# Ledger of designs, part 20: designed miniproteins, single chains

Each design is a single chain, and the fold is of that chain. pLDDT is the mean over its residues in the fold that is shown.

## One batch from the design tools (miniprotein)

Design m670
Fold by ESMFold2-Fast:
Structure m670 (fold): chain A 65 residues (1-65)
Amino acid sequence: MVGEIYRATVDFEAPEPNMLSLKKGDLVEVIGYGEGSTLIVKSLNTGKTGLIPKSLLKDGLEKVK
């Protein structure tokens, strides 16, 4: 899981300031696990780090690596 890269298949608007917003086509690398059902990710497009919900793995992210 850590080190895996995902592509956003949809736009995601972050509901909280500690989460990352994503645009369709953005690449993120998983760098850790957050509290609850969240992942700590780094945007490969902006270099910013933040949380995303694990539910995006089902319906909003496509694994590329």
Scores: mean pLDDT 79

Design m671
Fold by ESMFold2-Fast:
Structure m671 (fold): chain A 88 residues (1-88)
Amino acid sequence: MSEEERKEELRKQLEEKIEEAKRHERLGREAREKGDLQTAADHYAKAAQAYQQAGVLASELGDEERAKEYYEKSVRAQTEAQRLREEA
């Protein structure tokens, strides 16, 4: 595989992980609004994992600014998941 083919594959994986994270954040907010704290916590935890993977992929692409942004989003989502589990 060429370097350009590897970078294209990483960019596609990055986009997929960002979309996955955003979907789980939305589902987490919807579950929280319905009072389903366990389901909300599970979705925020999945969003955190997807953002962490997005950070790794951005770092592998050499984009340390985007990597930092996704790591920060991961930490925030994990904090929300923990808070919701303590309230459940």
Scores: mean pLDDT 88

Design m672
Fold by ESMFold2-Fast:
Structure m672 (fold): chain A 109 residues (1-109)
Amino acid sequence: GDAEVRALLRRAIEAARAGRLEEALAALERAAELARDPLVREFLRRTIEIARELLELGHEELARRALILGAEAAIEALETEDPKERQLILDEAEGLMEILLAIAKIESK
């Protein structure tokens, strides 16, 4: 059920806020495995991918922000029953995370 996914997402947020990024990533990976909605599952996978790319570029603070943003957006999406509203929440968060990644790539060149 969505309750288990939301609990893992809350754990990811707390871990990321504490700087425990590997714990946050592990919690998001488990949330993605348990997520029944393909929109939420693919969004969480993209969040993990962006955060990993940010870490590879040496931008730990941007990775932390992306993990928190992604987890919070996924919780909000899971709390909405409207598929269109859910998609808009996830698309908006993904756009913001992609801006963080674009900034990191510019700074790394």
Scores: mean pLDDT 89

Design m673
Fold by ESMFold2-Fast:
Structure m673 (fold): chain A 114 residues (1-114)
Amino acid sequence: STEELIRLLEEARELLRELREILEEAYRKGEITPEQKKRLEELVERLREIAEELRRLAPDDEELQALADALLGVADGVRALLADPSPEKAAALIRDVESLITVIEARIEALRRA
């Protein structure tokens, strides 16, 4: 349903905002704490679940499928950063997350108007 899609996108937006805040703090401090790592892993797992749910609910919606792919891309980016941390990877991932938040916000607005 449209309402279920909006709910999943709103949840994804809030998770991405929290992920961005953790990444920005880690980038500023030059370290990823054990607590931040645990929270990033939890956020990644939930983003993957949302991506799979979006794919299941809207398999013929190319824009929502692309958005699900982008969520999985962010999840992979976090895993790569946690395996081999670098400022360059963190900065690139922050930019990708910010771009995806903007896309999700636009999609929520479009779905609410339909």
Scores: mean pLDDT 89

Design m674
Fold by ESMFold2-Fast:
Structure m674 (fold): chain A 62 residues (1-62)
Amino acid sequence: SPLEQQLQAQLQQQLARVEQHLDTLLKEGKISQQERDELLERSRKLLQGLFDERLARQLEQL
């Protein structure tokens, strides 16, 4: 559906921003590669859960 496509696009955009921020911290020596990968995975799971819940709530209104 257009709504699902829009939410997936927003999820990917938010995840890309998180990844860019973490890559900046890695380049600055503030985090390790392992910590970067762990934080990215954690962020991906949190964002996916939030978007899944948002989609479910909006589908209930249709």
Scores: mean pLDDT 82

Design m675
Fold by ESMFold2-Fast:
Structure m675 (fold): chain A 83 residues (1-83)
Amino acid sequence: SMAEIEELLAEFGRLAEQARKALENGDLKKAAELLKEIIRKTEEIIELLKKENAPQSLIDGAELALEEAKRALELVEELLKKK
């Protein structure tokens, strides 16, 4: 339902802020864990948006957010390998 999507988006926003703070504090391990959860929740949001026949612009926006989260995870994992 649309309400389910709204709840997931609110949770996504909180996780994104937590991930940003972890990155700013140099807590790369926590940032990686949070980014993995963000990726999982973004995939769930995309599936629900498609199921609810949401506007393509919202689906495209969610897919871009997924790509950015995956890139951020790759960078964090690369930094973790330098230890």
Scores: mean pLDDT 83

Design m676
Fold by ESMFold2-Fast:
Structure m676 (fold): chain A 89 residues (1-89)
Amino acid sequence: AKEHLEKAEEHAHEAIKAADAGDTEAAVKHLKEATEHAVKAAKEAGDEEAVKKVEEYGKKAIEAAKAGDSEEASKYINKMLDVAREAVE
């Protein structure tokens, strides 16, 4: 669980940097990886509600990144990570 959370945070930081730089392709790539690791962290923690929320916020973050909205992408990335952290704790 913790190892997947750490990977989710690493990819989330790279996604935010890419989005701020206007690199939509890199932002979406890293955000998909961050979401996959956050989902795995929540699943290993046994929190089915956290899995659903992580998937929802991850999807919204990817949609925002594709639209070039780095502020909204960062908002949903942070919501996704907060849910994953709470599930692992």
Scores: mean pLDDT 85

Design m677
Fold by ESMFold2-Fast:
Formats: structure tokens, sequence, C-alpha cells
Structure m677 (fold): chain A 86 residues (1-86)
């Protein structure tokens, strides 16, 4: 249930925020870019799974709460919300 969806929202938001911070660095190494890309993809997957468990409205709320807690940028928040809402 909802507890699993909430944890996915939090984990996904943290991973996506970290990934986008690394990708925003023009000096990131190829290894860091690969790791960051994996974090972003995992974050998007977690957001989609949260939506499947909680529904669109609750999934969006959980992802937005997770993004706020993670200190995610507006870009990261919008990406995660799009993963939930389509």
Amino acid sequence: GLEEARELGRRGARDAAEGERILADPNASPEEVARATGLLLRGIGDAIQARLLAGEEEGKRMVEEGAEEAGASERTRERLVRAVTG
C-alpha cells in the first residue's frame, strides 16, 4: 500500500535530485554521468511505481512531498510529477 508508495516517492525524489545535481556539473566525469543517469532512471521508475500503488493524485502528492524533503530543483520536481501524471 500507501506506505510503500510513500517510500518510493521519497527514494525516487532523493535519487533523481542527486542525479540531476551531478548532470548539471559540466566537469562531471563519464563515470559520474553514468551513475547520475542511473539515479535519474531509478527515480523516474520509483515515481511511476508510486503512482501504480497509490493512484495519480496521491502518487503526485507523495512525489512532491519527497521532492520538497530532498531539496530537489524545480526541474527535478517537474520531471518526477510528469512520471506520475503522464
Scores: mean pLDDT 86

Design m678
Fold by ESMFold2-Fast:
Structure m678 (fold): chain A 66 residues (1-66)
Amino acid sequence: SANEEYIQALNAKLAELRPVQERYEKVKKDYEEGKITKQQLDAARAELNRKSDELEKTEKEYIEKI
């Protein structure tokens, strides 16, 4: 059903978001320790924001289709 497809899509986005959040935390720590560039930090932040926005959009689309 459409609801099952949305739940699967939501779970897929959550599964993708978690490693991006973990990567951002590590990248942020490495930046604070002087191990990486600001460009690498900014890229990781942009990816985290993009994945968070995709998750929120999926939730909103689920509500609108009901």
Scores: mean pLDDT 81

Design m679
Fold by ESMFold2-Fast:
Structure m679 (fold): chain A 69 residues (1-69)
Amino acid sequence: SSEMEELVKAAEARDVETIIRHLLESPDEAVRELAFTVLSRMGKEALERALARPELPERYRAALEAALA
């Protein structure tokens, strides 16, 4: 999908905000899961930035906190 292509480009560019936006706002579950996977593989600063978002669902919050530990 076009969203999946945008997400891959954002990952290559280290565009954390675009990845977080797809995780929080995409209506496509596959896009959200890919965004989560990409974000979880990024460095500590990217994970901390995602965790700072109050809109982040608890299931993703717990998993990202585990990835940070």
Scores: mean pLDDT 81

Design m680
Fold by ESMFold2-Fast:
Structure m680 (fold): chain A 70 residues (1-70)
Amino acid sequence: LPAVPPPASGVEAIEAGGALIAAARELGASDEVLKQLEDLYLQALRSDLATARALVAEMERLVREAAKAR
C-alpha cells in the first residue's frame, strides 16, 4: 500500500502530545488531569494541523502546572 508521509510538524505535534501524557503519568498527575490530557489528545487527532498544534500547547500548559505543584 502506498504511504504518503505526513508533514513533519504535524507528526511532531502528535508525538509531543503523547510524550506530554507520558510525562504527566511519570509526575503522578491526578486522574482528572490525565483525563483532560487524553481528551485534548483525542481532539488533536480528529482536528486539522493548526487546531492540533493549539491543543498540544494546552496540554503542555497543563503538564507545566502539574509540575509546579510538586
Scores: mean pLDDT 72

Design m681
Fold by ESMFold2-Fast:
Structure m681 (fold): chain A 63 residues (1-63)
Amino acid sequence: MDEAREAGTKAYEEARKKSLKEGIKVGADTMAELARKILSPEEAKEVQDAFDAMAEEAIKVYE
């Protein structure tokens, strides 16, 4: 009885984690791209590094 339910829950959790990880990555990349258009190269790199670090930390929460 629990095996089918457990398999379904696992599939849902894996799909959710993958979707969240992809969403976080795309969000961070998009914000970094926007920052590059309005900031100096040095400031844009600092912002990109911060967004990449935030995305990495967020992804770790779901791994």
Scores: mean pLDDT 72

Design m682
Fold by ESMFold2-Fast:
Parts: C-alpha cells; sequence; structure tokens
Structure m682 (fold): chain A 73 residues (1-73)
C-alpha cells in the first residue's frame, strides 16, 4: 500500500479494474492486448494514468475490452 493523495492508476490496477468490470480473469494474451491500449491512454509514458482518465478510457473502450478478454482466453 502506498500513500498517494492523487491516487494514480498503474497497469496492475488497470487490469484489476477491467477484470472486475468484465467479471472475469484475464489471460496473458488478453493482458498483452490491454497493455497496448493502456499505452494509448498513457500518452506521456509514465506507466500510470489518473483515475478519471482510466475510468473514461474503460468506459469508452468497454466493447473492445470485453472482446479482448473473451477472445484471448
Amino acid sequence: MSADGDGTIDFDEFLDAVSRLLGRELSEAAKAELRKLFAEADTDGDGTVSPAAAEAFIRARFRELHAIARRHT
């Protein structure tokens, strides 16, 4: 646990959020595809995104995230 007043989202937290939203565990193939999408959201390359950006991205890409998780089982 890290104390962070801003509460940034790293890739592992992003995967957990996607997994919870889709109601299933992610395979390594699905994680690889999601890493590419995360890199698109992380335009500055810090390896983290704001919670608002993560939520907006997941919401906008919901269909693609669901398809990736289902296809790459």
Scores: mean pLDDT 71

Design m683
Fold by ESMFold2-Fast:
Structure m683 (fold): chain A 100 residues (1-100)
Amino acid sequence: SPSPKEVLLAELERLRELLEEARERHADDAKVQALIDEALELIERFEEAVRAGDLETAREHFERLGEVLYQLMGKFPTELAEEVVRILAGIARAFRELEA
């Protein structure tokens, strides 16, 4: 079975891919573009902290990522927002296993 770290990194990659697709779909909305760019930067910082074993820094980036994603969900179609929630729940579960 994959480790919690491997599961977490795979879910982060899935979230990154979904946000890149959403960026293309919302190319005409500068506010959505800015929030997606911030979320992608936070995913990179969270991944780097997880790979380094810096779980305190990873938690700070994860909390900020959650705030940005919450703002984005209000701007996304319902189906896309539901997929973001599912991925975020998977990330949260895997991250909790890393902190255990």
Scores: mean pLDDT 87

Design m684
Fold by ESMFold2-Fast:
Structure m684 (fold): chain A 74 residues (1-74)
Amino acid sequence: EREKRIAELKEEVDRLMELAKKYNLPQEVIDLVEKAKRLIELAERSTDPEVQDAALEKAREYIEKAKELLEKYL
């Protein structure tokens, strides 16, 4: 089910980036979303399950931080 998890995180990143563009959110929010995107891409390219899981966990952390900041600016 790791593929489903990757797909879900990609959808969240795309949604957050769309909101950031729509509302001209601060660079700090954009940076967090971009960091999450890079980690998801790393997980997709990695063949090591431990690296994949660590990258996806860190990506989720950055997504949550971006959501918290989003709520403060909306």
Scores: mean pLDDT 81

Design m685
Fold by ESMFold2-Fast:
Structure m685 (fold): chain A 60 residues (1-60)
Amino acid sequence: VDEQEVEVALTEIMVAIAKKAAEKGDYESAIDMLRRAATSPSTQARKLAEEALKEIETKV
């Protein structure tokens, strides 16, 4: 199993949870979740988290 694929899958789940929180107006929880995901050892996972974080931050 590719460790990079596991990190990306976990980040995708975190992004989905963060987007749902943001849809409910809980931007603080969404941003916190994505910042944690951005500390992933996977470069691809970090990019996904950072892009989602920027998207949510622009809506605050």
Scores: mean pLDDT 77

Design m686
Fold by ESMFold2-Fast:
Structure m686 (fold): chain A 89 residues (1-89)
Amino acid sequence: MDILKLIGLALRAIGIELDIELKGGDENAIKAAKYVLEAVMLMLKGGSKEEVLEKLEKAEEYIEKSKDPEVAKEIKELVEELKKMLEEE
């Protein structure tokens, strides 16, 4: 597992969450970003692939409810990168 890459993805998710909150916040987009962060934290702690995938699925569910297509794209890219990291282990 690439810890530096995981830290980078966590910082990117935090940046997205803060940007959403500063712009008056889409609640669904904020929840999606938080689930991505929870997935990264589980991976850093050595959590199961099943638990990580559940968090990523929740992130996708919430981002589909978001009306912000730019944020939806960014969250989907983070989810895809994390899923690829799980497959490469």
Scores: mean pLDDT 79

Design m687
Fold by ESMFold2-Fast:
Structure m687 (fold): chain A 96 residues (1-96)
Amino acid sequence: SKEELEKYVEEKLKNSNLSEETKEKIKKLVLNSSLDEAKKKLLVDLIVNSNLSEETIKKILEFLEKTKDESHIEAVLSLLAGGADDEELNAFLNSL
């Protein structure tokens, strides 16, 4: 449900060291995107547990907000799950 998703996201973000600006961007993407609930939860977990810079996280969020290509969404999730660093993610995003 939307309420369960919101609670999940809030709890994950509360325990992260991300800036409030970045946390708000994550919340907005999760609430407004057409991704299914499981992918939204996975995305939040992967971002919060990543060692990525906030600059790279913001670029990922902006990309996911504007893209409607499911293959690009899956590619980003796969890179995050594989532990891709800032260089790998920026190279991927800049190739599109």
Scores: mean pLDDT 82

Design m688
Fold by ESMFold2-Fast:
Structure m688 (fold): chain A 72 residues (1-72)
Amino acid sequence: MEQIEKDWKEYEEKLPAMKEKALEKGYEPVVELVTEGIEFAKELYKTTDPKTFEELVKKKEEELKKRMEEIL
């Protein structure tokens, strides 16, 4: 899963610019939810096997989708 780590690093490097743009356009809550999901996945990746990781990430994505619907 080296591609996931590379994607996370790229996101972290671009995050300040994305936050600035989101603040200007009103997407700041969406960026915060995406960041929460990535941080959850990073912590989970350190502690679980790939199958458990996939299952728990899927559950977190469903949770975040519901929270996004409440914000938007």
Scores: mean pLDDT 73

Design m689
Fold by ESMFold2-Fast:
Order: sequence, then C-alpha cells, then structure tokens
Structure m689 (fold): chain A 94 residues (1-94)
Amino acid sequence: SREEYLEEVEELLDELIEKGVISEEDKEVLLKLLEVLLDEYPEALEQPPELVLKKLLLYFGGVIIDEEFKKIEKSLKEIVELKNKFKPEDLLIP
C-alpha cells in the first residue's frame, strides 16, 4: 500500500541520517517530495523504494550518496535537456 511504501522509505531515510548523509530537515523535505511524486505518478509504487529514494535525492539537488548515483544524475540531466529540445509536433504521429 502507499502507507507501507512511505514507511519503508522513512526507514531508509533514518538509515541515511544515522550514516550522516542527510539531516532530519532533509528527511521532512524528501517525504513531502515523495508524497507529491506519488500523487502525480502513482506508478512509482511499482518501483523499489531504494530506486525512488535515489531519484528524489537527485531532484532534491543537495545530497549525493555514491558514484553510481552521480552517473545516474548525469544521464537524467541529459534526458531532460534532450526532451526540452523537442516540440510536441515532432513526437506526434499523424
């Protein structure tokens, strides 16, 4: 359920606080961002909590936890920039 998913993410955030990666304030912001993400994209519940959390850390813009995450960040920035270069007309099949 959504509630169980949020509880799993909260446990992961608590582990990151214990490791000194994020603050309690960062946890509150990330949980609010997750709530908005789940409202806009309910299909995010189909993804593992760890993967969704890594995406949220990327979009939060301040917390980078490992080198694999940094590689994902670069790829996601390139995809967003590429998307902004396309006009809707170029993607529509007549």
Scores: mean pLDDT 63

Design m690
Fold by ESMFold2-Fast:
Structure m690 (fold): chain A 73 residues (1-73)
Amino acid sequence: AVAALREYMVALVREHREEAAAASDETVARGRGLLSDATLRELARAAGVSPDTVAAAVALHEDEISARGLALV
C-alpha cells in the first residue's frame, strides 16, 4: 500500500541521511528525476531532512528500492 511504501522510504532516508548529505550535486539531480517534487517534499517533511537529502538517498539506494518492487513516481 502507499502508506507502507512511504514508511519504507522514510526509514531508508533516515538510515542513510549522513551518506545522502555528503552526496554530489549530480547524485541529487539524478534523485530529483526519480521522484515528483510533491513526493520529495512529503518524504523530507516526514524524515526531518531536506528534499535534496531525500533525492540523494533514493538515487544512492535505487537498486534496493527497485528490488522490493516499489515504483518511484
Scores: mean pLDDT 78

Design m691
Fold by ESMFold2-Fast:
Structure m691 (fold): chain A 60 residues (1-60)
Amino acid sequence: SLDEEILKNFEEVKKWALENPEYAEEVLEHVERIVDEHLDPDSEVAKKIREMIKELREKL
């Protein structure tokens, strides 16, 4: 499904962010903007991505 593809793509972003912490916040802000502009804010996938971004920020 499209939701599974979005989550898979975010796992790649997560891996890259952990390997490139100096640029991680800029990339996460860009992903957050894309989610806000293109996904329904009440969708499960949008909520899951936002939670994963929050968890990533706490680890960086």
Scores: mean pLDDT 79

Design m692
Fold by ESMFold2-Fast:
Structure m692 (fold): chain A 85 residues (1-85)
Amino acid sequence: MEEAEELRKRAEELIEKARAYVDSGTPEALQKAREYVEELRRIAEEGRKLADKYSKENPEQAKLARYTAALAEEGVRDIERRLEA
């Protein structure tokens, strides 16, 4: 089990769930979406850290970690925009 792959899967799952919660529109669901935005921000930071860690040892893992960080950041922007509507 590789760290970058697990982080990517987690980011994808959280983005999907956060979107579903925003679409639900209940106060409880909107609160869950906000919690997932916080988790995605942590994933973005972890992805950058992991990319730096693997840059010397495994360029493929470093690339995946950078992709994951970008994916999580995009997810944060999308979900935050939806929460403001």
Scores: mean pLDDT 84

Design m693
Fold by ESMFold2-Fast:
Structure m693 (fold): chain A 65 residues (1-65)
Amino acid sequence: HNPYANIQDKSPEEKARLIEQAEVDLERAKEDLESAQKEGDFFREVGARLSVIGDQEDIKFLKSQ
């Protein structure tokens, strides 16, 4: 589940880059969710919503380190 299991071994610069990448991923996931909702694609909306939740949890974890 946690691709950042070794985050504590990372430099502050590497942690900042990981957070930045996760925030970019979250932004893209939110765009996919909005697109799916606009198109009425229920299954794609569910998938995109799960991606948003996952990315939010990852960012929350990274920022707590």
Scores: mean pLDDT 77

Design m694
Fold by ESMFold2-Fast:
Structure m694 (fold): chain A 79 residues (1-79)
Amino acid sequence: TVDNIQNNYNVFQDTINNSQGSSNDTIGQQIQNAIDNVSYDTGTQQTIQDSYNQSYGQGLMTIKQMYQDYGQQVQNIQS
């Protein structure tokens, strides 16, 4: 549901925000934990995971952008 997507996005945002000042390695681990704990559909989660695996640095930016895009889509649907 829309609420589940919003809650999952909020969990991801909290993980990223709480990692401010952490090393790149720590941030990468926290992003991976956020992905593993998010209850998105299998296709969405797999796409994020594939982006992360294909290009570590580029993947982190892609993952962040994807979660931001999902947050915006949720807000637009709720409007």
Scores: mean pLDDT 58

Design m695
Fold by ESMFold2-Fast:
Structure m695 (fold): chain A 87 residues (1-87)
Amino acid sequence: MDEEGLRAARLAYEVGKRTAETVSQYAAAALTGVGLAAAVSLASKRNPEEAREIGREGVERVEAARTVEEALEAASESANRASSLLL
């Protein structure tokens, strides 16, 4: 296992956890944005034009979200749509 990668992930998790305690909406939105970017990046290898549109819509929906739950749901739906382009 990549021990350095695990340490970096743990540090990022601890920083994110502390940030989430004070500003949970911002922490969740940031983590959600990273997940969406990763999914779109993978999908763009198969269908770059459709992946770009899904990514743009996903980011816009996350930014427009009024709650952390809405942001997580919007990013999850967009990530699932991007993943479908890998088929």
Scores: mean pLDDT 59

Design m696
Fold by ESMFold2-Fast:
Structure m696 (fold): chain A 71 residues (1-71)
Amino acid sequence: FSEEGREFAIEALERNIKRGLKELSSAALRALAHEVERVTGDRELAEFLRRLGEENESIPLEELKERIEEG
């Protein structure tokens, strides 16, 4: 993934964690994917997020953050 894509996504996830969210829904994952592609142009990260949304009804925010940092 691109540095800009990772930074944008991680900031969005950290913001949600601070609001008390523990998981991101499939719909929220697709929305995040759209924003990542629109703002940063990172299609690889956007496709990764869309695929997670298709395969999972929700994903823990801490787990998602780690996967983005590692990828």
Scores: mean pLDDT 81

Design m697
Fold by ESMFold2-Fast:
Structure m697 (fold): chain A 64 residues (1-64)
Amino acid sequence: MSKKEELKARVEKLREEAKKLITDPETQQAFDTLADSALKAIDEGKPFAEELVRALEALVEQLK
């Protein structure tokens, strides 16, 4: 798997985890927006894309 595919897989896993942890629809929508932004950064090859994925991972840990 390429680096891009690995990062995208990590974001999709975080989306599924967030759906189980977030009960509020507005918060779920906000998370989906952040995840979409991370996926766009990965697709565009932004140098900070991996850092965005790590930030989302930290956010999901805060929801647990």
Scores: mean pLDDT 81

Design m698
Fold by ESMFold2-Fast:
Structure m698 (fold): chain A 101 residues (1-101)
Amino acid sequence: DEAYAERLEREVNRMINDPSLPDEEKYKVAREIAEGLAELARENGTLSDEELKELIKKIEEYIKNNELDRAEHIEAYVMLAALYLMLDKPEEAEEYIRKML
C-alpha cells in the first residue's frame, strides 16, 4: 500500500527533523510506529515466522552492505523492530527502537 509507505516516511521525517520533540517522545513515537506496523501486518496474516526471519536477515544484510543515510537507517530500524514484535521478541525490537535515537 503506497499510502502506508508515505505515512511511514512522514513519521520518520517528523522524528529526525523536529527539533522541538524531545528524545523521550521520539522513543515513544518510534515504539508506537513499530507496534502499529506489527499489528497491521498481523491483521493481514500474510507472513509466516520463517518468512519474517528471512526478511529480518535480508534487511540486516542490506544495512551492513550498503551506505545508508540517517533517514534510511531509521526506516530500516523501524521495520526490523516491527518484524521482531511480530515474532514476539520485544527485547530485540527495543534494541532497534533505541538505535533510532
Scores: mean pLDDT 71

Design m699
Fold by ESMFold2-Fast:
Structure m699 (fold): chain A 69 residues (1-69)
Amino acid sequence: SEAERQLAELERLRDDRAATEALLAELGVAFPGAEEARAMTPEQIAALVDERLAALRAELEAQIAAAKA
């Protein structure tokens, strides 16, 4: 399924932040805009990326589980 393919790509790219951010953008996940990013520390931006990845991964895993039921 598309969700399984997307989950596999996330697992493959987990250690490559730039590639992961590009993949999230392709999947329509919004990142902070330039003004928002300017107000954040690099650590806060990294935490936001990690939170969005975790949420997307959980959603994809839920879709895969539902498809198997």
Scores: mean pLDDT 65

Design m700
Fold by ESMFold2-Fast:
Structure m700 (fold): chain A 92 residues (1-92)
Amino acid sequence: SKKEKMIELANNFSAENMQKLIEEYEIEELEEIAKESKDPRMKIILLAKKILEGPSEEDIDEALRLLAELLEKKQGRRVPQSVLDEMRAEAL
């Protein structure tokens, strides 16, 4: 079924599978998986879909917050506020 295929894509993250999740599945379907998933990538995919269908300041701010946290964790340094402000301005 479509739901079973969605779960399989979510469990096997690749650029191709992430793109399929964004393009082929509704926000409501992605929310069900994201709520139960411990993988932060599912929340990022959900936020990307929401921004594409109807960008809001709240969704953009949440996406930037998650990206900053992931970059800070990987690089061991804080993302400057000026960089976040520029990204926010470009997304709105």
Scores: mean pLDDT 70

Design m701
Fold by ESMFold2-Fast:
Structure m701 (fold): chain A 80 residues (1-80)
Amino acid sequence: SMQQQHQLQKAYEMVELASAQSTDEELISQIHDLVRQMHENRDNPQKIQQLMQQLKGLVDQLSKTNPQTASQMQSLLDSA
């Protein structure tokens, strides 16, 4: 659906933002893995919603070490 494509697009934008602004390689790797899983499950809206919630958790974790990047990622999540 258009909503699922929109959510995937926002997830891709989050990966690019994390890679460009964060030095936390482990967290970047976890975000990248979740976005890969979203791509693999792009036709499963329930799974996309579950993965979006997991991505929200990683963004919350990032807010403790890089609040500026986490704030930008949260804006992308909120628009997804």
Scores: mean pLDDT 77

Design m702
Fold by ESMFold2-Fast:
Formats: structure tokens, C-alpha cells, sequence
Structure m702 (fold): chain A 67 residues (1-67)
């Protein structure tokens, strides 16, 4: 499993690529779950990465709900 720092960085990059649509953040959420992260951990990492990327709370919620 990747480190928390690496997973958060991946989530941030995904969020930047997808922007306010949440598509990139949703893809990162799926990747986190596939790497063995719990849903709670994946939601936390996607939220932190999305916030670092400058996404709105609404975009972050769309990403988590879509995944």
C-alpha cells in the first residue's frame, strides 16, 4: 500500500485534473479503495487532496458520491 502522503498527493493531482466536475477526485477515490483503503480513509484522503487542489466542498461531495 502507498503511504498516506503518496495517496493524498495522488488525490490532489486527480482533483486538479478533473476540477469542479469531481471526475478526477472520484477516480482517486476508486483507486484508494482498490489499494485497500477503508471507505472512511479514502473519503478523508479525497477531501484533503481536493481541498489542497482548491476544489469546493460541493465538488468533493460529488466525487465521493459518484465513486
Amino acid sequence: MLTDEQLREAARKGAEAGGESGAGAAASFHDLLNQGATREEAERLVREGGEEAGLSEEAIKRAIDAA
Scores: mean pLDDT 74

Design m703
Fold by ESMFold2-Fast:
Structure m703 (fold): chain A 94 residues (1-94)
Amino acid sequence: GPAIEIEVEKKKVKVGEKLKVTVRNLSDAPATVQVFLLDENGNVVASTEPRRVAPGEEATFEIEVKKKGKYKVVALAQAPDGSTARAEKEVEVE
């Protein structure tokens, strides 16, 4: 099944900066990856365009942060067979 790894360049950013999120596809099949920014209530406040990531490759996604708070960055990956993987990191915006 799909497997992914998520890295965030900075775990603490300022309002108006872009969060840089790198997602690596650890599986042997291509995955369609999309990144979401969730607030403390679990609401999606931002998302990226979906991208295809080849086996063993990584893609960097950028999300502009518009409001101070505690957020969760969630990467969702879907394999061609419909199976999915999820990875997450917490970030703070000041």
Scores: mean pLDDT 87

Design m704
Fold by ESMFold2-Fast:
Structure m704 (fold): chain A 90 residues (1-90)
Amino acid sequence: SAAQRRELAKQVEILGDKYGLSDRAKMVGRLAILDTTSPVPTVPIPDSALKSEKTRALKEELYKIFAPVYPDLADVLASNLAFMLEMASQ
């Protein structure tokens, strides 16, 4: 629901602050969670494609945020969002 997406976006923003993400990266993450127009990713990004240890740690924390709401999609959502946040930080 829209309320669940807003709560998830808030939790991801708090996590972004903890990991020292830029305002740009936090905005990209917020927009990705609130976006209902883009197709949902179907394939998880493997850890080997996440070049930064910081990004891999962020993925694990994102998994914990998504798993209670989207148990079947938590790995897909967490890995794809972590990858987007790393790209936004470059």
Scores: mean pLDDT 77

